# Ledger of designs, part 84: designed miniproteins, single chains, continued (2)

Each design is a single chain, and the fold is of that chain. pLDDT is the mean over its residues in the fold that is shown.

## One batch from the design tools (miniprotein)

Design m6911
Fold by ESMFold2-Fast:
Structure m6911 (fold): chain A 68 residues (1-68)
Amino acid sequence: KRYSGRVELAAYEAAKGKVSEEQANALAEVAARHVGDPEKIREEALKIPGVDEELAEEVARAAEEANR
């Protein structure tokens, strides 16, 4: 539970300021759902409006680092 919360926070922080707060929260949920699978996080992140490939990769990378 707490470890999943750290992954969510890392994803949110990576997206903060680049997309809306609602979209940043959606990215945090994607990261929490696919903990330990950065490729799936990147793929699901790209489905969120306003998220480009660079941001999706940053979110996936931040989530992976937080999961270590």
Scores: mean pLDDT 78

Design m6912
Fold by ESMFold2-Fast:
Structure m6912 (fold): chain A 91 residues (1-91)
Amino acid sequence: SEELREEARELIRRGRELLERLREALRNRDVETVRRLIDELQRLVGELERVAREANKAGDKELARELVLMGAELTVAIMEGYVFIKVKEKE
């Protein structure tokens, strides 16, 4: 549906914004901001998974795939954030 596609576009836009903020925080070695952004990204991944399931149920396989790929990209970024935090804790 057009409503589902608009919701998906908003989630993807938010994901790209949070990903850029995470990359900035990693460059600045800002542990507190990285921790906060990981929490926000994890919640967004959950929302992307929910909308992807709705898209699959509606037969919109292309939209579902796009949402799953975005969720995967954000999950990789979350893992990079966790590695950064772990390394910083050992300093």
Scores: mean pLDDT 89

Design m6913
Fold by ESMFold2-Fast:
Structure m6913 (fold): chain A 104 residues (1-104)
Amino acid sequence: SKIERLLEKLKELKKKVEELLNNPSSSYSEKDIKKLQQILQILDSITQDLETNGHIFTDEELEELEKLLEELEKAIENGDIDKALEIALEMDIFVSLLIMRDAV
């Protein structure tokens, strides 16, 4: 299913960010490290939300999340930590709004 593939990609990206935090590049500032920590917390939150409430998401909404996740992965690979945090925050807002809309 789309949700299972998305969860796998989220967990893989989370591991990648954890590895970057364990072995930070000498080019990373303290602010970059803090932003990577924030990205990790956001990825963890989104993963938990999708595991709990993934059934409320449409295929189109999951596809939009997958696109954002691919953009996030690319930003991290390019070392664009500012863009990576911006995308992660956009994903967090998107997931939160969908959960709040269907919360009864």
Scores: mean pLDDT 84

Design m6914
Fold by ESMFold2-Fast:
Structure m6914 (fold): chain A 82 residues (1-82)
Amino acid sequence: GAEEQIEQLKELSSEVPEELKPDIEKILKEDKDPNTIGLRIIKLLLEKLGITVTNDQIKQVMEETGETSLDLLKQAIGLLKS
């Protein structure tokens, strides 16, 4: 369910740099929809990599690849660690 997806997002987000954790905690508290939370966190992480994307661009990638917001979040965290 949605609560399980939010916990998964929180767990994945624990792997981000310490300076981003307060922004992620704010997102997790403000939104209840895991897709909205995932998109907001993905945008935050990509902005730290110097990549600016829209929600529509992220949704287009999801449509073309069949990946979920959780899959894209995991990839964005991987890029931050590289």
Scores: mean pLDDT 79

Design m6915
Fold by ESMFold2-Fast:
Structure m6915 (fold): chain A 89 residues (1-89)
Amino acid sequence: EREETLRRAKEAALPLAEAVAKKNGASEEVAEEMAERMAREAVAAAERDPERVREELARGEEEVARETNPDRRFQGERSIAVLRVALEG
């Protein structure tokens, strides 16, 4: 169900959106809006071209494995989590 996938993708995106909002002094509402946009974009991409999204996920996993900066690693881990949820459909 698309609505359930969107909810799960938003939940996966929320920690990243909250971290970005916190760095910029933005509100919880802004973090929620960012997470929702990330979820919609990821789900739409997976619906259009799931093979492309799987390639993006694989590249993201390699980048995270090589990342030594904890903030960038956290962002990368959250980004690939959103892609994983979107692909689960």
Scores: mean pLDDT 83

Design m6916
Fold by ESMFold2-Fast:
Order: structure tokens, then C-alpha cells, then sequence
Structure m6916 (fold): chain A 91 residues (1-91)
């Protein structure tokens, strides 16, 4: 195995960790736009590296995280909408 290939895998993992951290911070800050941006970037990366089945589970989790951000921001209607999308993605 080439060191260059290992380094690229580590870069992807580091990028995912940073985006997950940004998502958590955005949720705590009640910044729904930042939460959506971080979640969408996570989904773009995960779509390239995960199987279809694993991607659906990741999508459900991230949609649930966006719903939590909306709930903390006081937008219950949007939160319920994203929770419904999360349930559909998991199915």
C-alpha cells in the first residue's frame, strides 16, 4: 500500500471530524444555516465513501441533527419537517 493512499484516507477522516465538530457547535449556537452547511458537506463526502445502505443511515442521522438545530432556534415546524425526512431516509 502506498503512503499517499493512506494519507488521503486520513485527510477524508480529518475533514469529516472537523465538519461534525462544526455541526455540533452550530447546533449549540442555534445557527441553523451553519448546521445545514456542515451537514450537507458531510453528506457530500459520505456519499462518495459509504455504501448506499450506510449512506441512508448517515443521511437520517444528519437530517435529525439539522432538526435539532431548528428546535433549539425555536422553529418547531422546520424541525418536524427535517425529522420526517430523517425517518424516510432511514427506511
Amino acid sequence: MDEEILEKVEEVEEELKKLEEELKKAIEAKDVKKAEEAAKKLLEILKKVLSEEQYKQAEATLLGAIAQAYLKAGDKEKAEEYLAKAREAAA
Scores: mean pLDDT 79

Design m6917
Fold by ESMFold2-Fast:
Structure m6917 (fold): chain A 91 residues (1-91)
Amino acid sequence: AIPTPKLVKGEPVEPADPALVKGLRDAIMSKKKSPAFAGLAVTNYLVSKGLSEKDAMEASTLPVMNYLVTGYQEPHPKHLKVAAARAQKKL
């Protein structure tokens, strides 16, 4: 079962690298024809930046789950910024 992701509203986020935010968005959106591979694309992107597979999966969970639950709509920039900040903490 796919858990309902919590929406983060008004929560302060640590500064996120704009290039990392864009990379996460582009990885998710590049798999529009194969949504099941969106999680793999994001995990591979973050692993290429130096994260472990586990940390990459955990950091990407919120925007990937939001993408799947909303019917493959672009993840909100705030969700991408949270994911990027979480990934940066693991680097």
Scores: mean pLDDT 69

Design m6918
Fold by ESMFold2-Fast:
Structure m6918 (fold): chain A 70 residues (1-70)
Amino acid sequence: MDQLKADLVRAVGNRDRAEIDKVLERMRQLGTPQEQVDLIRRQIELGWEYQDQRIEESKKRKEELKKLLE
């Protein structure tokens, strides 16, 4: 189980949807309820949305900091 969690974290970081689907399917086969799999998938999508927002904000922040230092 710990290996599947590690594999999921890596796939999420890499935005590898195919690998995420494989890990979630394996978790389902090992007895994880479909409801929990759906919740995990939703959390991943929300996490990516949050990361995308933070990346845009960080990029703007770095540009503003460069202006202040130059």
Scores: mean pLDDT 78

Design m6919
Fold by ESMFold2-Fast:
Formats: sequence, C-alpha cells, structure tokens
Structure m6919 (fold): chain A 108 residues (1-108)
Amino acid sequence: MLSEKEKEEIKKKGTEALQKFLKEHGWTADDLAAELRELAKKYGLTHLPDVIFVEALAYYLGALELGYSEEEAKEKTVEILIKEYNLPEEDAEKIVEVAVEFAEKHNL
C-alpha cells in the first residue's frame, strides 16, 4: 500500500509533468479533458466525470517521474483511484489504460 507521503509526491510530480505538457503544447485544461473524453469512449467510460481521467493521467505521469516502471506506475495509479474515488477495480484499470494510451500517443 502507498503511504500518504508517497501518494502526495506522486500527485505533485504528476501535476508538474501535466502542467509542463500543457504549456509545451499550448493546450488548456479543457483541451486535455476533451481528448481524454474521446479516449474514454473507446473504453466505455462515458458515465465518469472528466476530472477522474485528468487525475489518473497526473498520477501515472507522477509515478513515472519518481522512477517507477510503467507496470508499477499503472498499479500505483489503480490503487490511488480505488481509494480516492471508491471505484471498482475493473473501472480503475480501464481509466489507467486511457492514461497509458494518452501518454504513448503524446510520447510522455
């Protein structure tokens, strides 16, 4: 299980990485949310609010920035999403796949 301190570091690093991406691409938060929404449709997750996908992407990127492997970053992001949003594990795993697909598409 993630400690609260480790979770806070993941959130901080993820937010920094996401802000850098938005600035480098000239994107707004709304542009990011719109692209994540289109990816979410592919996974049948249209019933979930945009904030969950933005947060999941931040956590995934934050774990990578802290030196976790892609597989470890996925596992840690799933754990955080289940705890924060009380999501079923299957939904949390699909949300993380949206984050992974976004990161791969944009070479993050």
Scores: mean pLDDT 84

Design m6920
Fold by ESMFold2-Fast:
Structure m6920 (fold): chain A 64 residues (1-64)
Amino acid sequence: MEAEVRVEGNEVTARGRANGKIFRGVTTDPVASERARELAETDVHRAAAVALNGAAAEGRLVVE
């Protein structure tokens, strides 16, 4: 899976590609954003999954 995570203050933007679909989202949840930040340097795929799950819970997940 190709994954990308960008941390901007209290916002975490994530993009992932699986099965020909692109998943993109932004989370502002403090718990999800902090976990994604911690994981971004060691496991970008897990960081993206945490951020995308946070975005989905907030209704901010986009599938392209």
Scores: mean pLDDT 77

Design m6921
Fold by ESMFold2-Fast:
Structure m6921 (fold): chain A 91 residues (1-91)
Amino acid sequence: SKEIEELKKLIEESEKVIETAKLVEDTLLRTGLTNEAIPEEVRPEVLGYVQQLRDQAKAQGLGDVPLRDLIEKPREEAEKKLEEAKEKLEK
């Protein structure tokens, strides 16, 4: 079913956002500005995500918003989408 495939994709994308936000919280926000705290295998992806959030915030006039606040909303939205998608998949 195309609907099932779309739900599976949404679950994978949402889990990736949640995992990336958790890595930022456990590394950059905990250790200050130390990029070396991010595992080497995922460091380019995590830093790329942070840069994308910063660029988006700057474009919206929100360049002064802390990184902690920038990751919170996407994480909450991803957690909500994940729960809703799992409920639909179980029906």
Scores: mean pLDDT 77

Design m6922
Fold by ESMFold2-Fast:
Structure m6922 (fold): chain A 64 residues (1-64)
Amino acid sequence: SSLEGIANQVGNKLKSLGASDKLVEQLKQSIIEGDFEKAIELAKKVGPEIEEYLKRLLAGEPLK
């Protein structure tokens, strides 16, 4: 039920780092669809901070 919430959190983090709207949309959609492999691969292209952030959120860690 919280995949959309996770997608929104990651999307906001990406926007704060200056990522394009297209990349934000693609990563959010991959999370919502449950395609975590694709989401992680897209996050790797942004950098290790976003990859780790996404992995922690998917593991259910409370990130602020």
Scores: mean pLDDT 80

Design m6923
Fold by ESMFold2-Fast:
Structure m6923 (fold): chain A 73 residues (1-73)
Amino acid sequence: SVSEQYKQLSQEILQIYSTFSPEQQQEFLKRYEEILAKYRPKIEAAKTLEELQQITLELLQEILAKAKELKAA
């Protein structure tokens, strides 16, 4: 379900974030804001709940990918 996917992605993001140093957390939050800014026009353009759910899933996946990238650096 979409709900289960959101839960899984959110838990993975929070798990990675909890392993970050304060400096890594600051960098992650900066990248997080950049991702949110990129997705804001897509969210505003969504005309159905299904579109909004898909955009939200893509947003969470991109946030997770960035968290993993920063952890590996």
Scores: mean pLDDT 87

Design m6924
Fold by ESMFold2-Fast:
Structure m6924 (fold): chain A 90 residues (1-90)
Amino acid sequence: SLDEVLADYSEPEQELGRKLVEFDQGKISQNDLFAFIDSLLDNEKVTNSNIENVVGKLRDAGLITRRTDTNVSTYLGVRDLKRAVEKVTG
């Protein structure tokens, strides 16, 4: 189960896991998922590496699809690119 797969992870990582499964099942929108990811990163609750580890663990356990993994990895890359541009143009 999700709770067993993420039992040794932090509470923010466990909450992320629940949102990833909800998104994969079509229960929440992409905008809702990305807003949640932004809230965790902006409040320094998780790092990009923590998110990638949770996504990988859930994918390997068969709890989310490759589509969800690809969408999250793409979003993290776009977010990092935006931050890099802001540092040189702001």
Scores: mean pLDDT 86

Design m6925
Fold by ESMFold2-Fast:
Structure m6925 (fold): chain A 95 residues (1-95)
Amino acid sequence: SEALEHIDKAGELISKHAESTKLSDEQIELLQEASLHINFAKDAIKRKDYKTAIEHLKKAIEYLKEAAKLSEDDSLLKEAIEYLEKAIKSLEKKI
């Protein structure tokens, strides 16, 4: 799935961000919430529930945007958001 490939790339970038910088407790909570919604979206895609997947990806993007605002260097999180937006566009074509 093109959407799953984009989601996996976003997950890699989030992990690299967490490894490369000192995170506050608030940033950790926001990234954990984003990761939960990403996993719910992946499960929804496997069930072909593309509307639910898009809703969870949108929530993940909101959490990542909040984490990015708190970050000294947000470049990896911004790239992760772009991949999740590409995943949403891929899924919208299936609806």
Scores: mean pLDDT 90

Design m6926
Fold by ESMFold2-Fast:
Structure m6926 (fold): chain A 64 residues (1-64)
Amino acid sequence: SGPEIKELQEKLNKLGFYTKVDGVYDEELKEAIKLFEASFNLKVDGVADEETKKALEEEVKKLE
């Protein structure tokens, strides 16, 4: 899911959770996801599940 991973990486970067935008799910991306999850009171597992993706969408919408 390279394109889906890139979208996730781009959204995290927009919110200040900086990671490479390379479409690869690695430890750097996992750590960025964990930081996002901790910041928004989600389950901290480093997995972009449906809850995490919904929270990302809502937070990106608030930006502009």
Scores: mean pLDDT 83

Design m6927
Fold by ESMFold2-Fast:
Structure m6927 (fold): chain A 67 residues (1-67)
Amino acid sequence: MLSDEEIEELREKLNEKRKAEGLEPLSKEQVRDRLEQLMSLGLSKEEAIEAVLDDKLGAKLVLEKLS
């Protein structure tokens, strides 16, 4: 699992992208929960980070693991 500092860095990158799209920023807890959920489905740490940064990629990776 990522450290608290790594999660905050990921949150900052995600919120920068979300702000550009006019979306509400996520809390550190919401980012952690998303990573834990993705990793629980069998995604690697690197795959989970990519999935969090791209909601469409995240959905695709989850569907791949379930099939």
Scores: mean pLDDT 74

Design m6928
Fold by ESMFold2-Fast:
Structure m6928 (fold): chain A 71 residues (1-71)
Amino acid sequence: EIAALLRAMAEAYRRRDYDTAIDLAAKIYELEGRDGEAVRATLRSQDRDVFDLALSVVITSGLRALGLPPP
């Protein structure tokens, strides 16, 4: 379930477990029909500040779309 994956991703990001957060983000995008490996490669290649902002936006937007509270 996408909602459960978003919660797990938010928790991993909160813990600064970036590898797990990236893997969960890739899995969510794969469920949306996107290339999860391309997402993973893109996030890994970013500067840490840009990567942190990108993950925060994805998590927050995803949770809002599902009617769930932000992390």
Scores: mean pLDDT 68

Design m6929
Fold by ESMFold2-Fast:
Structure m6929 (fold): chain A 81 residues (1-81)
Amino acid sequence: MLPSDKDIEEANRLALELLDTGDKAADKLEKEGRLDKARELVLRTVSDAIRIIGMVLDGASLEEVRARAEKAIEEVKRVEK
């Protein structure tokens, strides 16, 4: 069964926000010469974004999807340090 269009839209918005945050953090790591860390961060961020979309397609609540996305974004910000 297809989840609601609004639920899919919100999950896509959160996934894009996570990807944007990860790209900016990876750019900082790359400028510092930490290329391996930048690559690992991008791969992790992409994996988390796919998971967020998968959760909404599997019928997870938007509250649960948002909590997972917020945690992933905060983790990216911590690794950027």
Scores: mean pLDDT 81

Design m6930
Fold by ESMFold2-Fast:
Structure m6930 (fold): chain A 108 residues (1-108)
Amino acid sequence: SFDKLIEKIEKNIDKMKEIVDALYEKGQVSEEAKKAFDEGVEATKRALELIKNNAPSEEVRKAVLDAEEAFSKFFSLYKPTPELKKYIDEVFSQLFFAEQLLELEEKL
């Protein structure tokens, strides 16, 4: 169900944030990298709100692309652990799936 998909994305975001916040507190992530990560998280949260409100798929896609750009900048500044990368990859897979379902609904 969409509700379970959204809950799964939210839990992955919380885990990603916990990992990066801990790394930042330990001085292992720069201020610039942390800013890029936080921008990616905020764009992902915007995409989730749009999905929850059954917004046009184009608006969801824009928010997902904003998140991808921000996380791409983060990856250029900090090499993520396999665990952190897994959570980020899962979030994007789930967001793309939700966007495709919204696009399909618009065509029905």
Scores: mean pLDDT 82

Design m6931
Fold by ESMFold2-Fast:
Structure m6931 (fold): chain A 93 residues (1-93)
Amino acid sequence: ARAALEEALRLVDRAIELIYQGSIQGKPELFRQAAELAREAARLVEPLDAAIAETLQRAADLLLEALKNPDPNLVLKALELLQEARERLRALL
């Protein structure tokens, strides 16, 4: 359980970093990578905390939607959800 939460936290931290990097460098392909990491984190967390897993899955979905329909508000909402999930994961450790 603890090891899965620590791995999920590392994946979420990397996803947040990729979103900032993608925004600064104008590389939307990094948003796809961030979405994949968020979905992997959701899979690891689901059996431990379904609410955090759902938040991570929603963040991934918003990032993928932003790739199809460019809207900075979608990326900002995804970032907010990832930051919320990160703090909730830290509280469980």
Scores: mean pLDDT 88

Design m6932
Fold by ESMFold2-Fast:
Structure m6932 (fold): chain A 119 residues (1-119)
Amino acid sequence: MDEEISKQVRALIAQTDSPDPAVQRQAALQLGKLAPQVKDEEVQIEAVRALGRLTDSPDPAVRQAAVDALRQIGKGTKHKSTAILVTGALIRAIGLAIDRGESIDAPGPPRYPKVVVGA
């Protein structure tokens, strides 16, 4: 079963390089579901790298799907290295979204309080 899931995850990673944003979005969503189930840490790390690239996509739907997938991998992974990489990718994605003035999907209200900008 693990080899089959690893093959599916690698195929989805290849789809993140598609010029079609719809294919990239679907690949990101499926990676969020399948990558946490992979026992091979290297395959999980490759998935996180691919999703990290998609968080910088010109398509906002692709960026959102990549962020959602990274959150799912971070929640499901048993590998510390993967969890660290997911955390770094999410921090970068959040920073980019804030710079663009985009809303970040957060669990439940209250969302984050208004950031009082004090250095």
Scores: mean pLDDT 76

Design m6933
Fold by ESMFold2-Fast:
Structure m6933 (fold): chain A 84 residues (1-84)
Amino acid sequence: MSALDEAVEFGRYIKAAIEAIRRLDSLTEEQKRELLEWARRYSTPEELELADTAVSFVATMLKITLSPEQREVVIALTLKLVRE
């Protein structure tokens, strides 16, 4: 894959991670649980790694500190948003 193709793909994950962080405070406990169960069933290790990297990058850029539980939810939502 070219560096440009890699940048385009990672850009999609960055956009999704920004949206996921933006939606975090509006999610109900039930929606958080559903997202975590969805990610456990449908994610690959490669997709989890990309989503985790994008979430880490965006959190650093926005100077946001996520708890481990918040991080798992944001990663799951990022994956769902990238696939839609």
Scores: mean pLDDT 83

Design m6934
Fold by ESMFold2-Fast:
Structure m6934 (fold): chain A 81 residues (1-81)
Amino acid sequence: SAEELLKQAVEAVRKNKDLVKGFELLLRAREAGASDEQIEKALEEMTKIAVELARKEGKSEEEIEALKRMLELAREHLLSL
């Protein structure tokens, strides 16, 4: 189901630090009928996790802002589908 794919997308980032797998699962959730709101909520949670991990890994604020911009572009792409 779309809900299961959304949960797996967030868990891929949280447990495995795998943002690529997270986006793959979000795309599959969208194809399975996930709403704009469901995609936005899952991506917001994934973004918060990814940013927190980047900070813990010692990334600069410039690198973190670049990460946030990349994630916003991915959001716009997913919502356009």
Scores: mean pLDDT 85

Design m6935
Fold by ESMFold2-Fast:
Structure m6935 (fold): chain A 88 residues (1-88)
Amino acid sequence: KKVEEAVKHLERAVELLQQGKSAGDEGIKLATEAIRLAVELGDKRAFEAAQKVLVLNLKNKQAGKTEPDPEIIEHLKKAVEYLKEALK
């Protein structure tokens, strides 16, 4: 029950990030939450998708890139899809 609600909240937060309505390092925060939920549900695909977001964010910061990365959004969306699949 609580995990299902958390996945729904994560899905909404990723949608807001995609629309540019979120502030700060939201991509890292959403990836961290996706990892937590993937571990709780035992979903390896969601875990791997969320890990890719953390790796991309680190690479982007090292390269001095400050613009929103569409690849980060796509991996977050994939993590949400896998988590929703794991719930059913």
Scores: mean pLDDT 76

Design m6936
Fold by ESMFold2-Fast:
Structure m6936 (fold): chain A 71 residues (1-71)
Amino acid sequence: MEEERKKAIEQLEKLLKRLEELKKKNPDDTISIEIEESFIRMQLSIAYKAGLLTEEQKQEFLKRLDEILKS
């Protein structure tokens, strides 16, 4: 369970980095950005529902996602 939690966190971290890179390289590609955002939100919800994330960790990932989108 702890190892599964670490892997879920690593996967979400990778997804956030990919979105950040996409936005830096192609800031006008709003469709691709929205698709990646939706995918991240879905994966985050699945991980949380599966008990792999605490509420605090979920909120931290959502906050980081919003900061990437705002920049």
Scores: mean pLDDT 84

Design m6937
Fold by ESMFold2-Fast:
Structure m6937 (fold): chain A 77 residues (1-77)
Amino acid sequence: NVQKLVEEALERAKKVREKAKSIPEIKHWGDAAYKIIENGAKKALEDKTNGQQLAEEILRAVDLAEKRVDEAIEKIK
């Protein structure tokens, strides 16, 4: 279900953005990453043929963003 995958990606992306807000060095990166995920989610919902693949791609992008933010937090603790 494309809708469910998109909702999961956006929810997780919001959490990544909120974590990044606490780190001045990556705050702007977190905002930009969320915007990219949001735009990708909209495209996935509009694409009746490739929506599933696009939704899976944005979920992978969220996985990478989560890892990078967590690594940034680890370096500054």
Scores: mean pLDDT 79

Design m6938
Fold by ESMFold2-Fast:
Structure m6938 (fold): chain A 63 residues (1-63)
Amino acid sequence: TMQQFTDDLVKGSYETGILLGQQGVSPEVVRESTYVGTLMRTGSESLAEKMGEAAEKGAREGL
Protein backbone atom coordinates (compact mmCIF):
# COMPACT_ATOMS: atom_id res chain seq x y z
CA THR A 1 0.00 0.00 0.00
CA MET A 2 0.99 3.66 -0.32
CA GLN A 3 0.99 3.92 3.49
CA GLN A 4 3.31 0.91 3.81
CA PHE A 5 5.66 2.42 1.21
CA THR A 6 5.73 5.70 3.17
CA ASP A 7 6.37 3.82 6.43
CA ASP A 8 9.32 1.99 4.83
CA LEU A 9 10.84 5.29 3.64
CA VAL A 10 10.45 6.82 7.11
CA LYS A 11 12.11 3.79 8.73
CA GLY A 12 14.99 4.05 6.25
CA SER A 13 15.45 7.73 7.14
CA TYR A 14 15.52 6.85 10.85
CA GLU A 15 18.20 4.19 10.24
CA THR A 16 20.28 6.59 8.10
CA GLY A 17 19.91 9.19 10.85
CA ILE A 18 21.38 6.78 13.41
CA LEU A 19 24.45 6.24 11.21
CA LEU A 20 24.95 9.99 10.70
CA GLY A 21 24.54 10.63 14.44
CA GLN A 22 27.20 8.00 15.15
CA GLN A 23 29.48 10.01 12.83
CA GLY A 24 28.80 13.13 14.92
CA VAL A 25 26.50 14.94 12.51
CA SER A 26 24.13 17.38 14.26
CA PRO A 27 20.50 16.13 14.43
CA GLU A 28 19.34 19.56 13.21
CA VAL A 29 21.57 19.30 10.11
CA VAL A 30 20.38 15.72 9.49
CA ARG A 31 16.74 16.86 9.71
CA GLU A 32 17.20 19.81 7.37
CA SER A 33 19.22 17.94 4.72
CA THR A 34 16.75 15.01 4.76
CA TYR A 35 13.79 17.40 4.53
CA VAL A 36 15.26 19.38 1.60
CA GLY A 37 16.45 16.25 -0.22
CA THR A 38 13.07 14.53 0.12
CA LEU A 39 11.19 17.65 -0.95
CA MET A 40 13.38 18.08 -4.05
CA ARG A 41 13.07 14.39 -4.97
CA THR A 42 9.35 13.83 -4.25
CA GLY A 43 7.70 17.27 -4.09
CA SER A 44 5.83 16.12 -0.95
CA GLU A 45 6.08 18.42 2.07
CA SER A 46 4.28 15.83 4.23
CA LEU A 47 6.76 13.08 3.34
CA ALA A 48 9.70 15.49 3.70
CA GLU A 49 8.55 16.41 7.23
CA LYS A 50 8.06 12.78 8.27
CA MET A 51 11.39 11.61 6.84
CA GLY A 52 13.22 14.64 8.26
CA GLU A 53 11.77 14.07 11.74
CA ALA A 54 12.61 10.36 11.61
CA ALA A 55 16.20 11.10 10.52
CA GLU A 56 16.58 13.68 13.32
CA LYS A 57 15.31 11.18 15.91
CA GLY A 58 17.78 8.58 14.60
CA ALA A 59 20.66 11.08 14.73
CA ARG A 60 19.87 12.01 18.35
CA GLU A 61 19.89 8.32 19.30
CA GLY A 62 23.12 7.72 17.35
CA LEU A 63 25.09 10.45 19.17
Scores: mean pLDDT 84

Design m6939
Fold by ESMFold2-Fast:
Structure m6939 (fold): chain A 60 residues (1-60)
Amino acid sequence: SPVQQARAQAARLRLDLGATRLDSLVRGTSREEHDALVARAQAAYDAARARAEALEQAAA
């Protein structure tokens, strides 16, 4: 269903956010680059989560 697909996408982006945080620290990325990468991943996850929640509410 569209709700299940949206949830799966949000879950994937949550894992990507976690990986981005860890990878940037391990690679010795600059503070500015690290913050920018994390901010992008966070925004993508927040948008996907909001979409999943909206679809769940519309289906209820």
Scores: mean pLDDT 80

Design m6940
Fold by ESMFold2-Fast:
Structure m6940 (fold): chain A 84 residues (1-84)
Amino acid sequence: SEIEKLIEEALKKMEEAGDDKEKVLKIAEELAGRLSQLIDDPEALAAIKRMLAEVQDMYAANAPVEEIKKLFKERAEEVLKLAE
């Protein structure tokens, strides 16, 4: 699945980002944008928007990078399940 590949690539990039919060945010934004072009399911689209909003909120709150990455992974996995 192209959706599965995009999520797997984003999760790999997320781990490779290390402590770079700007890169973490950019990875989440790029994944959300790409998935929104491939997914027509309203529940999956809502989950993508929620994932991005929560990552952006944590970034703005200066949350620890590991907590942002953990949330992103959990939300991306939820999107994958809804898009199947």
Scores: mean pLDDT 86

Design m6941
Fold by ESMFold2-Fast:
Structure m6941 (fold): chain A 97 residues (1-97)
Amino acid sequence: AEAAELAALAAEYAKLGAQAREALANNDKEKYLEILREAQPLLLALERRRRERGETDLSDEEIEEAIELSLELREKLIKGEISEEEAAKIGEEFFKK
């Protein structure tokens, strides 16, 4: 059933989000990044369901590019390679194209 599948996806994504926050609190940057990578397919699946409901007009390719950019920016932020301000600017520029 679609509703049950969506609920299961949302629950798994929320669980991974909680685990990611715990990893950051423990200064386990590697585990945090691994959890973010594990969450990518779940986020894509959730965004596809949103599109089916007319809540977004993004293509699969656009969603996947946005997820990949988000992961790259989070990795750079965690490593101290960029500032939060620089990350926000890169994100804005991506959506401007």
Scores: mean pLDDT 77

Design m6942
Fold by ESMFold2-Fast:
Structure m6942 (fold): chain A 81 residues (1-81)
Amino acid sequence: DELRRLAEEAARAAVAGDLARHEELLARLRELMATLPDEEQRRVLAHALLAAARLAAETFPPEEAAQARARVAAIEAALAA
């Protein structure tokens, strides 16, 4: 599905160090997740986003890694709610 493709693209952008692409894809996925009626589908996508953000936190330069860590915290908070 397209949502899964977006999650995979976000992960690939993180691996490639493409901060702008990664940020855009994460924002789009977050918006789509908020509109999904299926709780299980939202959880699967949230875990994919979390994995992508964690990878970005490890692979990006220090300033961008700090932003990626903030996104990890935000996704974890959303999953806990």
Scores: mean pLDDT 70

Design m6943
Fold by ESMFold2-Fast:
Structure m6943 (fold): chain A 80 residues (1-80)
Amino acid sequence: MEEEVEKKLEEAVEYNPELKPYAEEIRKGLKLEDPQQAKAEISEAINKMVEYATEKSDSELLKKVAEIARLAQRVLKEKE
């Protein structure tokens, strides 16, 4: 589960290295013990990635970010 998120984050960073700081924020969020803090940190990082992809008009990047968001939310739900 977390391994799937990690793989998608790695793929996104390889596609565009400017996403590395946001990927690190998501990785940190996934390691938080408090589900509410984890959700807040991950959501903030994902929103920044979506903003970046939108500013670049990069539809492929936006799809990758959407997949990361879907997998991360699934991991967070299982921690609850």
Scores: mean pLDDT 80

Design m6944
Fold by ESMFold2-Fast:
Structure m6944 (fold): chain A 60 residues (1-60)
Amino acid sequence: SNEEAATLYVNLGLAYEAMNNPYEAIMAYAEAAKALPASHPDREKYLAKADELLQKYAEK
């Protein structure tokens, strides 16, 4: 399911953060958001997480 795919990508993002791979984590969270329909409340949450990490690591 779309929610199942999103959960897998979120777990992948968390794993990449733990391994200090922030760009891979950003991509994983973005893919989690894309797996969900536009009407899903968690879509915006995962997009916000990807954007937060991008701003934190890309501005250095």
Scores: mean pLDDT 81

Design m6945
Fold by ESMFold2-Fast:
Structure m6945 (fold): chain A 56 residues (1-56)
Amino acid sequence: PTTKEELLKLSDDELINHVVNNLKYPDGSVRTEITTLLNNGVPKEEIIEKYLPYLR
C-alpha cells in the first residue's frame, strides 16, 4: 500500500495514474473526477485523502 506521504511526492499526472491503477474497485470515472478537482485548484493533499480509503 502506498502512503499519503509517497503520493504527495508524485506529479499531478503520476498521482492520477497511480490512483486509477490502484483502485480496490476499478472505476473509469475517477480519472475525470481527479482531473476536474486538480483543474479547480483542490489541494493535492485533499484529493489524496478523498481517494486513499479506496486504494489497495
Scores: mean pLDDT 84

